# Designs tried in a protein design run: designed miniproteins, single chains. Part 11

Each design is a single chain, and the fold is of that chain. pLDDT is the mean over its residues in the fold that is shown.

## One batch from the design tools (miniprotein)

Design m376
Fold by ESMFold2-Fast:
Structure m376 (fold): chain A 71 residues (1-71)
Amino acid sequence: MKEAEELIKKAREYRDKAHDALNAGDLQTAAENYRKASEYYRKAYELTGDPRLKELADIYERAAQNLEALA
């Protein structure tokens, strides 16, 4: 399923950007990119029904919320 594969790819790209920002101490940029990663994993979940994608979306949404509270 090409559409779901592209969404997962984008989610991973934003996850990696969030990790890089977090390692640099940029909490705002990390939160923004974790939120985008969550959005793309959620879209992939909506297409596939794969509960692992829902779990990833929930994890990165919580990560974004925690960082937003600190920034």
Scores: mean pLDDT 87

Design m377
Fold by ESMFold2-Fast:
Structure m377 (fold): chain A 90 residues (1-90)
Amino acid sequence: KKEEAKKLIEEANRALGRGDFDRAVELYEKAIQLAKELGDKELIADAYINLAHVYLKRGETEKAIEYVEKALEIDPSNERAKALLERLKS
């Protein structure tokens, strides 16, 4: 089940890499759902940060900020999320 969530994130990363944003969102959302069932805060935060990157590539900065903030709600010490939020609010 944890491996299933990781596989979904890997598939979503590939979709994002080829510009298939709708597919990337779908796969990250499925990964978040599984990670929540597992209580895996690291996977939840990672998937939210990756969703923020999807919305950044789409030019939707406000939505990207929303997902970074969701990652920080799950993991307030997440350095990737803190650094990204600082860049987006600058």
Scores: mean pLDDT 84

Design m378
Fold by ESMFold2-Fast:
Structure m378 (fold): chain A 74 residues (1-74)
Amino acid sequence: LDAGLAANDARAPFHATINQAQNLIEKGYKDGKIEEGIKKAKELLLKAGVSPEKAEHYVKKLVESVKSHFELEK
């Protein structure tokens, strides 16, 4: 995932924010509330100062990764 792009940012908490966003999406998918997970993940990224375009990009990649993981596990 694009966590490596945040490595050049002076904001060390950004990596934790990406991990929290992923966890929110995974929880939403597991609970059958993926839209709620996506919404909370986007809000978290925007609150952390990520641009709307980058937030959409990260959320899209995280959703694809989560869906791929759970689809293969089913």
Scores: mean pLDDT 71

Design m379
Fold by ESMFold2-Fast:
Structure m379 (fold): chain A 95 residues (1-95)
Amino acid sequence: MKKEAEELYKKALELDSKDRTAFAEVAELLEKAVELDPSNAEAWLRLGVAYYHLGDYRKAADAFRKAAELLKDTNPQLAQDLLRRADEAAALAAA
């Protein structure tokens, strides 16, 4: 389970590093990765970024909030930043 999630996450990172415009494919790989391992905060963060670039602002906001919840005790500064990004994405979804 976690090894499959890790492989999907690594594949998403590889694709993102080679093609910065492959947001839809990166999002698909990250969606599968977080379904198998919902505790990977960095995968949720990257999924939020991919959704944001795709214009899926509601999904981006949800992903950033999930990443922030996972990071609130270990990296509270990053968690707070992700909540701000989530609020911004939510505002864009409502506009």
Scores: mean pLDDT 84

Design m380
Fold by ESMFold2-Fast:
Structure m380 (fold): chain A 60 residues (1-60)
Amino acid sequence: LTSRGRQALEQGDFERAAELFLETSRQSRELAERSPDPEASETALRGAEEHERQARELRE
């Protein structure tokens, strides 16, 4: 999913790239909420925040 987002960005499809980054972010947040491992949960949450930031920049 992250690789597909980057590929869309390289092709100049910023709207598609933003959608893919937001989808990846949602999945990472769900993983963080369900993970019993605090370190894995924190890593997934940081990844989600980074993808949300990238998606926002692509749409602005």
Scores: mean pLDDT 74

Design m381
Fold by ESMFold2-Fast:
Structure m381 (fold): chain A 86 residues (1-86)
Amino acid sequence: AKELVERAIELIIEAAERAEKAGDLETAQAALLTAAVASLLVKKGKVKEAAEFIVEMSKRIIEIAKDPEVKKLLEEARELAEEALK
């Protein structure tokens, strides 16, 4: 579970970097904030809460993201976080 959440966080950071390079600062900021909060929850041992937060935030950020590659990274992060909740 923790390894899946940590991998999801890495994908969200990559999505943020790609969004920033594309000039989609709203998506980049939302993704970076999501990664920061999820990382803090993992450090506090709240792995399930981190996974739930990633699922919710990834769904919202996908709606505003403009780059299809950024959407794919966020979709993969969401799927990994959903798997961590099983």
Scores: mean pLDDT 88

Design m382
Fold by ESMFold2-Fast:
Structure m382 (fold): chain A 72 residues (1-72)
Amino acid sequence: EVEELLREAHRAMQAGDFDRAAALLARVAELSADSPEGRARALGAFAQFAYALGDFEEAERLAAEALALLEA
């Protein structure tokens, strides 16, 4: 389930296991690809991950994509 994968990804990020967090978020993207709502959730999680890594430009871009899907 997407919620469980997101929860595990957040725990991995808190533990500093960014490789695991990235793998879990990739799985979230796969499971969320079929709906705009699901894709927006995945993009939001990716934005948080990029922000945690200090990639603020990527975080801003991903957040904007998520917002665009929710506003359509």
Scores: mean pLDDT 79

Design m383
Fold by ESMFold2-Fast:
Structure m383 (fold): chain A 71 residues (1-71)
Amino acid sequence: MDAELRERAREVEAADVAALRAAGQPELAELARELGRALLEALLTGDEEAAARVRELRERLAALLAAAEAA
């Protein structure tokens, strides 16, 4: 189970991070990587603090993507 969750998280991270880096968006790539790591931690631990961090990072990523698309 943990290995499958890690593999799925890595696939999402690799696809999104690679695309953002190719687009010249290293800040978004780094934030996406942090979100993937935080999501994996929340899934493995069930910790409320880790889940709250995932929500915060998700909102920050969405805001940066919206700003980049608007610019």
Scores: mean pLDDT 69

Design m384
Fold by ESMFold2-Fast:
Structure m384 (fold): chain A 69 residues (1-69)
Amino acid sequence: KEELGELVKRLEELRKQAREAGLEEMTKRLDRLIELLRKSLEANLSPDSQKALVEHAEELIREAEEALG
């Protein structure tokens, strides 16, 4: 619960930074994942599904941080 909420907040901050940096494709990827995670918070997913989303979010966070750094 809390872990997915924290990932959403981190992704939203990275989306803002990517938009400000003019990284259009990264901004779109971050936006799509944020939408997916928000829907997942409402849907009460299985632990395996939650783990897959956490892993995907962590991978995209790393990629976004690399693109911004």
Scores: mean pLDDT 80

Design m385
Fold by ESMFold2-Fast:
Structure m385 (fold): chain A 59 residues (1-59)
Amino acid sequence: MSIEEIAEEGLERVRAAPSVEEALRAGAETMKRLREAGASDEFLEEVERRILAVIAEIA
């Protein structure tokens, strides 16, 4: 699975989370998977910002 696919699946999991706690967990798992897959620091920062924006919408 590509780093882009990991990010897209992770963001959908964050959006689908029934609670802020579960959204935070999904976000943390996504960031860990992206780091393990060798994503660049710039890409990690972009995805983190997008995850936090989604969490802010459900908080």
Scores: mean pLDDT 83

Design m386
Fold by ESMFold2-Fast:
Structure m386 (fold): chain A 62 residues (1-62)
Amino acid sequence: MAMEGREIEEIAQRYVDLLLSLGQEKTAQEMRELARKMKDAGHSAEEVKERLEQLLAEAVAA
């Protein structure tokens, strides 16, 4: 899609900002890197969002 890259970066930034607010700086950086790699690999914005949500749930579960 024409705006796919921008949408992916906006989604990633929202999760990064959330994690930084929670003091999870390392996880925030990991999510930023993952989103960039997925974007470079041609994944859709929806796929990136689902993957980041899964990673967030895994990171904060305990």
Scores: mean pLDDT 76

Design m387
Fold by ESMFold2-Fast:
Structure m387 (fold): chain A 55 residues (1-55)
Amino acid sequence: SSREAAWDRVREGARRAQLGDYAGAAAEFREALRLDPDLPIADALRRAVVYYSAR
C-alpha cells in the first residue's frame, strides 16, 4: 500500500540521516510525503525535509 511504502521511505530517510547523508534523508522524506501526505507524522516530515535540506 502507499502507506506501507511511505513508512519504508521514512525508515530509509532516518537511516540516511544517522549516516550523515542529509540530502538523501531529505529526498526519502519528500518521497514518503508524496506516497502518503496523510501520514500521522506528516508535519514532522515536512519540518525534517526543511531541516536536512539546509545541511
Scores: mean pLDDT 88

Design m388
Fold by ESMFold2-Fast:
Structure m388 (fold): chain A 57 residues (1-57)
Amino acid sequence: REELVRRALEGDPEAWERILAAARKDPEAYRALIESLGGDDETIRKAILDALRRSGE
């Protein structure tokens, strides 16, 4: 999962789609991981967080 988050931050659409599917069950945990791994780039972080929000947890 952590490896998928890193790839998603790189812009791998398949990686973040898998994260979103799993995050729908526990969005808080995955959001924290995304923020930790993507905190250095607001653009990437925001894109993934927006996707998680859109999923509706």
Scores: mean pLDDT 61

Design m389
Fold by ESMFold2-Fast:
Structure m389 (fold): chain A 63 residues (1-63)
Amino acid sequence: MSKEEILEEAYRLARELLEKGMTPEQARDEIKRYLKEKYGLSDAEADFIAAEAVERVLQELKK
């Protein structure tokens, strides 16, 4: 799976978690854990992707 595909999955998950009322920090931690378990990403890679996905959703919600 490409980095773009993983980021799109993380983005969809971030939207769902934030819509359920999770804080950005809670959503980032949950996505990081998910990506590490499912795709074997390093802590740094999973954290970067999770942060990017959460920030993208927050920017869309500000519009």
Scores: mean pLDDT 81

Design m390
Fold by ESMFold2-Fast:
Structure m390 (fold): chain A 68 residues (1-68)
Amino acid sequence: SVRDLLEDYLNRIQQASEEEAKKLMEELVKKARELGLPQSYIDALETALKAGLVDEGIALLRELIRRS
């Protein structure tokens, strides 16, 4: 399910180094587009990624999981 995928990414990002977390967030952006997730979420995640804000990306992912 989409929720299981998002929970897997959350767990992996939280256990990763900052550099690895950024790569996982980039992969998640690609997956979000593929899965047709809301454009507002994709835009917010890309903004966090470009700014290097891993904690913001984690917060966004937790919110999306909560609403799934």
Scores: mean pLDDT 82

Design m391
Fold by ESMFold2-Fast:
Structure m391 (fold): chain A 104 residues (1-104)
Amino acid sequence: AVVVRGGDSAEGGAALTAASAAAGGKEVEVRVTGADGTLIGRATFVGDGSAYAAGTGAGAAVAAGGRELAGDAPVTVEAVADGEVLARVEGPLASLGGMPVPGL
């Protein structure tokens, strides 16, 4: 698994691209969790080595169920295939801007 501590939106995108390459054509689940462990977003993509293409800015994200998150709220993003964590990024939500955020 690749672990990247977020502080730059480019780090999140790079981590998801690395997870795509590592998945070897398998389906990858992207999970976004808050500091309290609450799941705030979830999506899937096919990991074929291509850059993850669902471009939304994390800085304007609203959690599933209508919860609004502050831009400095700490979040964890994990890319998982077949129960294996292929990439993990942590950081303030605003610093992950430009990274694809599932359901936001």
Scores: mean pLDDT 57

Design m392
Fold by ESMFold2-Fast:
Formats: structure tokens, sequence, C-alpha cells
Structure m392 (fold): chain A 119 residues (1-119)
């Protein structure tokens, strides 16, 4: 079982950059995948970025490719999502998640962090 803590939301100008942070507390030895999904107002949830903690393989959603970078600081159990060249359409609630294979592939979700981009 893990606890997830999110930070880095707020209001940002169009064209700027933001770093969203997801910290994992507890045993991460069986955590396979960590990432971010977002839900824009009136739209379905969409994939933003993920990293496989066993292989280091990264995956990015179509709307953020070339603008997003995900990284994992193993020593601090912290996942960083850097999102560059912010667009008004990046306004969403961003959810940090972790997939724990030690808990039968259970997905743990953060409470969500609001990002607002103003043009």
Amino acid sequence: MVTLTESGGGTFAEGSSVTLTGQISGDVSTVAIVGWERQRPGEEPEHVASIDLFTGEKSYGERVKGRAEISYDRANKTVYLNLNDLRVEDTATYYFYAVDLGDFGKVYWGEGVQLTVVG
C-alpha cells in the first residue's frame, strides 16, 4: 500500500512551463508504473505521461508529445511532470497514479491538482 501526494498546480500564463510533482510514500518495490492523467472540463480523462519503474520506458499522450517530460527521482520516490509551452487547453485537473503489482495491479490515485492556463 502506498500514499500519493501531489503538488505544483495553480494559475500559469500561456507559453510558460510548469512542473507537477507526485510523491510516493510507503514501499515502492512492487510499484510498476507511475504517471499522470488529466480531465479537462466537459471531456473524458486522458493520458498525459507515464514511466515504467522496472524498465524506465516512458509514454506520452498525443496532445502533450514534444511538450511533456516525465522523470523519476528514485532516492526521493518523486515523479516530476514538466509541461512546457502551456496552452489554454492544458487547463485540467491532473491526477497522479501508481500501479502496485504487489496489490494485484491495484491503481492508486491522488486527489487531483488543478492547473489553470490563462491567455
Scores: mean pLDDT 87

Design m393
Fold by ESMFold2-Fast:
Structure m393 (fold): chain A 73 residues (1-73)
Amino acid sequence: APILVTVKDKATGKPVANATVVFEDGTEVVTDENGEAVGKKGPVVSVTGLAEDQEVEVKGNGYNIGTLQGTKA
């Protein structure tokens, strides 16, 4: 089933657009203006395309793995 992934800035809680979400199967999806990316299945492995000092919180619906914290590129 498709998995909706939400990427939010850790400091502000606001959606992060234009970040690249990388899934376990190697699929890459760029977040929209709502910070959302849709993958065919999780889990999320990493998030790239972030600012140097930006930390993000990544959540995916329907997987039992804990919240992934994004890293700066």
Scores: mean pLDDT 67

Design m394
Fold by ESMFold2-Fast:
Structure m394 (fold): chain A 66 residues (1-66)
Amino acid sequence: MKITADQADAIAVEGYLRHGLTPEQARKLNELLLEIEDPEELREKALELGLSEEQADYIVELFEKV
């Protein structure tokens, strides 16, 4: 499911403030959230950005709840 810019911003900010993402990781994650519709692809790309498995799993959970 394609999410809105506001929803992508909310997820990226949550990752930055509460889950230890760097500003660069949060910025790149925001861009990915606007492009990706598949949760499995999002998880793979989040790991490629240098997120931990726990961080990536949490981001995917937030994405699926939108």
Scores: mean pLDDT 82

Design m395
Fold by ESMFold2-Fast:
Structure m395 (fold): chain A 74 residues (1-74)
Amino acid sequence: SMEDEIAELEKQLKGKTESDPELAQLLKDLGDAYAALGEYLRAAVAYHEALKLEPDNEELRAKLAEALAQANRA
């Protein structure tokens, strides 16, 4: 289930630091999982944290903007 995927991603995140090359991808995956559940504010938080690590990532910026737009429609 998506809840199981979120739990696994959160478990993987506990072992990571800012120097870990997988951290941004895990945060993006977590944001995607929350967005799939319609949890757009949680998705936005995850995408924002990923953007702090990859500030020039246009895909993450677009995903964050979409998540915030969807949250504002709720």
Scores: mean pLDDT 83

Design m396
Fold by ESMFold2-Fast:
Structure m396 (fold): chain A 79 residues (1-79)
Amino acid sequence: MEELRKKAEELYEKYKKEGKTPSQVFDEAARTDDPLLLAAAYLLQADEIKKNLSGPARDYYVRLAEEEARAAIEAEVKK
């Protein structure tokens, strides 16, 4: 569990430094069927939401993206 969370965070930080968009990482996750790449893509999406939205809508959609990232990590644990 904790090791998979760290791997997802490492992928998120790597792609963030490389300037990849959430869409690019979602496409890679879909191609590889990798839940950790899917989690990283949702974490990148949360960052874009933080930049583009404000107020209650920002908080709501950030929480949804973070919940989807968590669900992807949990799916990998259950394999």
Scores: mean pLDDT 79

Design m397
Fold by ESMFold2-Fast:
Structure m397 (fold): chain A 97 residues (1-97)
Amino acid sequence: AMTLEEYIERKIETLRRLADEFVATGDPAAADRLIAVLQSLIEEFKRMGAPKEDIEELEKLLEGVRQAAAAGDYDRFRELVDKIIELLKKIAEKLSK
């Protein structure tokens, strides 16, 4: 149906929207949805044979996202989500070739 690059682009748009919603509203449901999307992407990347080092970095960043969300640290949450988005693009490029 869609290419991997198009799929990841749509997921990144979802992550940005959910991060913006959480930072604007403090609604824990937005953070929970973002975490669920990231967990799903990590499992998909593992299945596609993404490098172990990249997966470990994503998992570490995701744990940071959970901690920042629980603490209401919106600046740290946004910083970590931005780092995750950058890493997702890098992994998608590796897997698309």
Scores: mean pLDDT 87

Design m398
Fold by ESMFold2-Fast:
Structure m398 (fold): chain A 81 residues (1-81)
Amino acid sequence: MEAEELEKKGEEYKKKGDYEGAIKHYYKAGEIYKKQKDYEKAREAYEKAKEIVVEHQDEFIGNKEVGELALKIQQALADLP
């Protein structure tokens, strides 16, 4: 429930053009799915966050927080079963 709500909020932020908000919410959803051992949903949530980072990378030049999240997302995806 919590993870699904965060994923839904991530989608809402993305539609509003708040890509940093979208990345944060998708990442949190992925973390909760991973703790629940729902690795398929965790991967989907992390991939959605990664897609936004890649697609809008020029908007995040100098954004340390998004840079740190991008590294965490890459590590989380690599660590999934």
Scores: mean pLDDT 84

Design m400
Fold by ESMFold2-Fast:
Structure m400 (fold): chain A 99 residues (1-99)
Amino acid sequence: MRELLERAAELAEEAARLAEEAVETGDEELLRRAKELLAEAVRLVALADGASEEEAEAAKRLILSQLDRLEEEVGPVAAAEALARLARELAAAVRARLE
């Protein structure tokens, strides 16, 4: 399952980068892509931890729902800032598991 964690770290790192660009530009499409990449990283981590494909997909949907609610509550710029931090924290945690 090392390959799943490596891919999850890469997706979380890319999500952080896109979220940081969304903070700078206000581009809603970059924020949307960052959410999808972070949610996919969560799905891959769940699979690496032995979750079924159904359970991993449910985790992805839950995270997407939570990120959408965050944007509704705080607006797109503050949501992008929070997403960048969450994505960096996930990337660091996954990278630590690979060492």
Scores: mean pLDDT 87

Design m401
Fold by ESMFold2-Fast:
Structure m401 (fold): chain A 98 residues (1-98)
Amino acid sequence: AIKVTVSPASVTVKVGGSATITVTVTSDVEVKHVEWYKQKPGEEKELIGSEVPDANGKATLTLENLTLEDSGVYLARAVTHNNELSEFGEGTTLTVVA
């Protein structure tokens, strides 16, 4: 099975600040990359990036120069070399405040 965990569960940052979200992938099969998604209420999930996990199964998304529009739930899933998709883990809720 493939398990995806993101950390932190929630983060609040002021406009102009930065946030770092880490995914940890635990898998019994080889993972090709992780896909990062952003979701806002009433919107479809938007693919915002992909990264190859390190030797410990971790990948990091760093968001810089944050605006109010960056608020939302950030999700990740693993993609295998056979194009199998993991379930999304529980997301990070990012709140950007003025």
Scores: mean pLDDT 83

Design m402
Fold by ESMFold2-Fast:
Structure m402 (fold): chain A 60 residues (1-60)
Amino acid sequence: MDAESAKNLIRSSMLALGDEEAAENAVKTFEELLKEGESPDEALRKAMYIANQEIAKKEA
């Protein structure tokens, strides 16, 4: 997956949960992971995991 498609997928998934802040934070995490040398597929997996954990904490 290319980086732009991964960013769009992250935004769409997080926005579907109704949290624009979580969507932007997930995209920032993804971009930071890319800067650290992660592949787009790895960065997507990790960014989505972190975003879902943050949303779960808000609901607890």
Scores: mean pLDDT 76

Design m403
Fold by ESMFold2-Fast:
Structure m403 (fold): chain A 67 residues (1-67)
Amino acid sequence: SRNARAAAGARAAAEKFPESAEALLRAAEGLEAGDAEAAIEGGQRAVEESKDPGGRAAGAGAIQAAK
């Protein structure tokens, strides 16, 4: 499903971007649970807290998948 693919992407990104790993893992858990609010909050934290453009892009991807 769309959410399962997006969650897998967020989990992979958490391994690549340890600085934002907690936020990306929370986004992945939200996507896996069908909890759009949790997925968006995790994705927004990854965008706001990541210094790496890849971490920010992963967070933005999770937000888009949750909508």
Scores: mean pLDDT 82

Design m404
Fold by ESMFold2-Fast:
Structure m404 (fold): chain A 93 residues (1-93)
Amino acid sequence: MLDIDPKKFGKALREARKELGLSQRELGERLGVSQSTVSALESGKIIPSEEQFKKIVEWLVENRVEHYLLKTGEKQIRDYIVQLGIDAIVRGV
């Protein structure tokens, strides 16, 4: 089970989306979810599924805006970002 604050996560996602100049609909298209799901995530009304969480974190890292997630102080977010970095090194990138 994800042990994250959905409001902190949603705020970080919204700030990252705004920095990249994307609408909620455009972010939904990139993540493979509906605009209404993006809206619910950004408002903290729902907790992302483990699959959605991984896709979102990976997308933010790929776009170099993961610092918004790191500002939340959430251990699971930090641990997953660190694991992605380790995996990238192990894969020889």
Scores: mean pLDDT 80

Design m405
Fold by ESMFold2-Fast:
Structure m405 (fold): chain A 55 residues (1-55)
Amino acid sequence: MDRKEKSAKYRETAELIKEAIEDPSKEKDVIARIKKLGVSQEEYDLIKKKVLESL
């Protein structure tokens, strides 16, 4: 994978997680979008932890 594509995917995932934290009603849609990006459960958990630490 190109480093640019991986970084873009991770940034998009972080923004989606942020939206789900601010509005839990969007959680289902957020999870569906993250799955479309090909993010694994482990990658999701890592990004979520970083997002929570940044808030």
Scores: mean pLDDT 75

Design m406
Fold by ESMFold2-Fast:
Structure m406 (fold): chain A 84 residues (1-84)
Amino acid sequence: SEFKEKVLEKVRELEEALLKAREAALAGDIKKAEEHIKKAEEILKELKKIAEETGDEFIKKAVEQGEGEIKQARKILEEAKKKQ
């Protein structure tokens, strides 16, 4: 369905933003890491709303994983900031 395809695309965009955030944070690119984290948070907010409205377990798990990965990316970013 179009809805399922749209959800899968949002999950893909979330995963890509999280990967880019982690890569930027590890490289010490603070500004780029913050931009990708912000993008991931915006996508996560949309997926969380869909999970709450649909009760879809796949989306709920994607949201839980995404929240954990954002938390980890922010920790790496804070460590990178301390090395300046």
Scores: mean pLDDT 83

Design m407
Fold by ESMFold2-Fast:
Structure m407 (fold): chain A 99 residues (1-99)
Amino acid sequence: PIYVPPAEAPEGTEVEVEELSENEVVARVRHDGITAVARVRQEGNKLHIRVEARDAEGRLILRGEGVLDTEPLSLEELKELALRIAVSVARAALERVAR
């Protein structure tokens, strides 16, 4: 997966990455009234991913979760992955709201 630094995010995008533990990270992306959250937790060789996007009124746009088999990732790699997922989710939510 390709890392997407905050500096490469669209203008007006706010990003926040929170370390809950050495194995769990939450990334939040806010853009054009959309708030997207990606929570990534590592448990052995498994990644548990939960995503949610809401509009400016707090209404749910999309929600998802999944488990992936992967080699163990460092905390920095987890932060990069969570941010990339949150950015992708925010983009998907923006397309859905624009209809």
Scores: mean pLDDT 79

Design m408
Fold by ESMFold2-Fast:
Structure m408 (fold): chain A 82 residues (1-82)
Amino acid sequence: KKELINQAESLLGMGKEYFKQGDYEKALKYYRESARLALKAEDYELAAESYRNLAEVYKKMGDEEKAKKYEELAKEYEKKAK
């Protein structure tokens, strides 16, 4: 439980670091893995944050369709967290 959440947070941090460097491919990889572990741990707030970060990467890449998809997923999991 706690171990999965700690791992998901670490992966989220790595994704943010790659995003700052402009390495969008690695940022997507780490954000997806963070979301996967957050969902496995039922940490829906962390999953929502990971999906918001995925949406931001897709916006930077010009993929507005995928950006919208992940924004909607983030909102859905934010509702589920409360």
Scores: mean pLDDT 87

Design m409
Fold by ESMFold2-Fast:
Structure m409 (fold): chain A 95 residues (1-95)
Amino acid sequence: MEREIAVQYAALGILAAAASFEGNDVGAEVVRAVAEALPLLNEEAREYAMEAAALAARGDYEGAIEYLRKALEAAEDEEARRRLREAIEAVERAL
């Protein structure tokens, strides 16, 4: 519930900071997009988006795209879908 989303949001903040520190600007961009979409995502889409953020923060862009697409397919909110599409486009530019 609300506490789970807050913990996930905090984790995303740490992942974004770590990615930026390592010079992984694309990973940081993906993590920020996931964080902005997080409150609008249903549970299934959130699980996929969180995995995508973790993969992107590690530089696994192929894995990140796969999970971002799964999150997009599961997402019901149009604003969340827009944020996820922006994240996919950012990763695709880096491949």
Scores: mean pLDDT 83

Design m410
Fold by ESMFold2-Fast:
Structure m410 (fold): chain A 89 residues (1-89)
Amino acid sequence: SAEEKRKKAEEYNKKGEELFEEGKFEEAVEYYKKAIEIDPEYAEAYLNLGKVLFYMGKYEEAIEAFQKALELDPNNEEAKEGLELAKSV
């Protein structure tokens, strides 16, 4: 079901956040991408992917992720701010 897919995507998203806190940035990217693969409409996973890519200095890829987050959730202020910051470098 869509609910079961979202729950699994949320578990992968949370694992990505834990890995990011541990400084395991490439592994965090992998888990956010797994969340997106299971639930391509999961705006928060794209937002978090953008944030970790920005932290890694991958600004062009971060812009793409923030744009996708904003397409899925147009009122997401964090995605708007992330996009503006990534474009400013």
Scores: mean pLDDT 89

Design m411
Fold by ESMFold2-Fast:
Structure m411 (fold): chain A 82 residues (1-82)
Amino acid sequence: NNEKDLEALKYAGEGSKAAKAGDLEKAIEYYQKAVELAPGNLFLRLNLAKALEAAGKTEEAKKVLQEMAERSPENSVIRKLL
């Protein structure tokens, strides 16, 4: 569990680097891998949703935000994004 969480953060770091370089497709790929390793980490799901929205993948971004809301229904920030 902790090992996978650490690996997920490494992928998130690569995703952030790709996003800063303007490579949204790579950023999405890295954030997707991070979410797969740590599916309960809402921070990683939010970064994935932001990258998808920036790439014009609005419906995919909404799906990620909906999954976040269902996993954390008390999180008012996520609910406001839907």
Scores: mean pLDDT 79

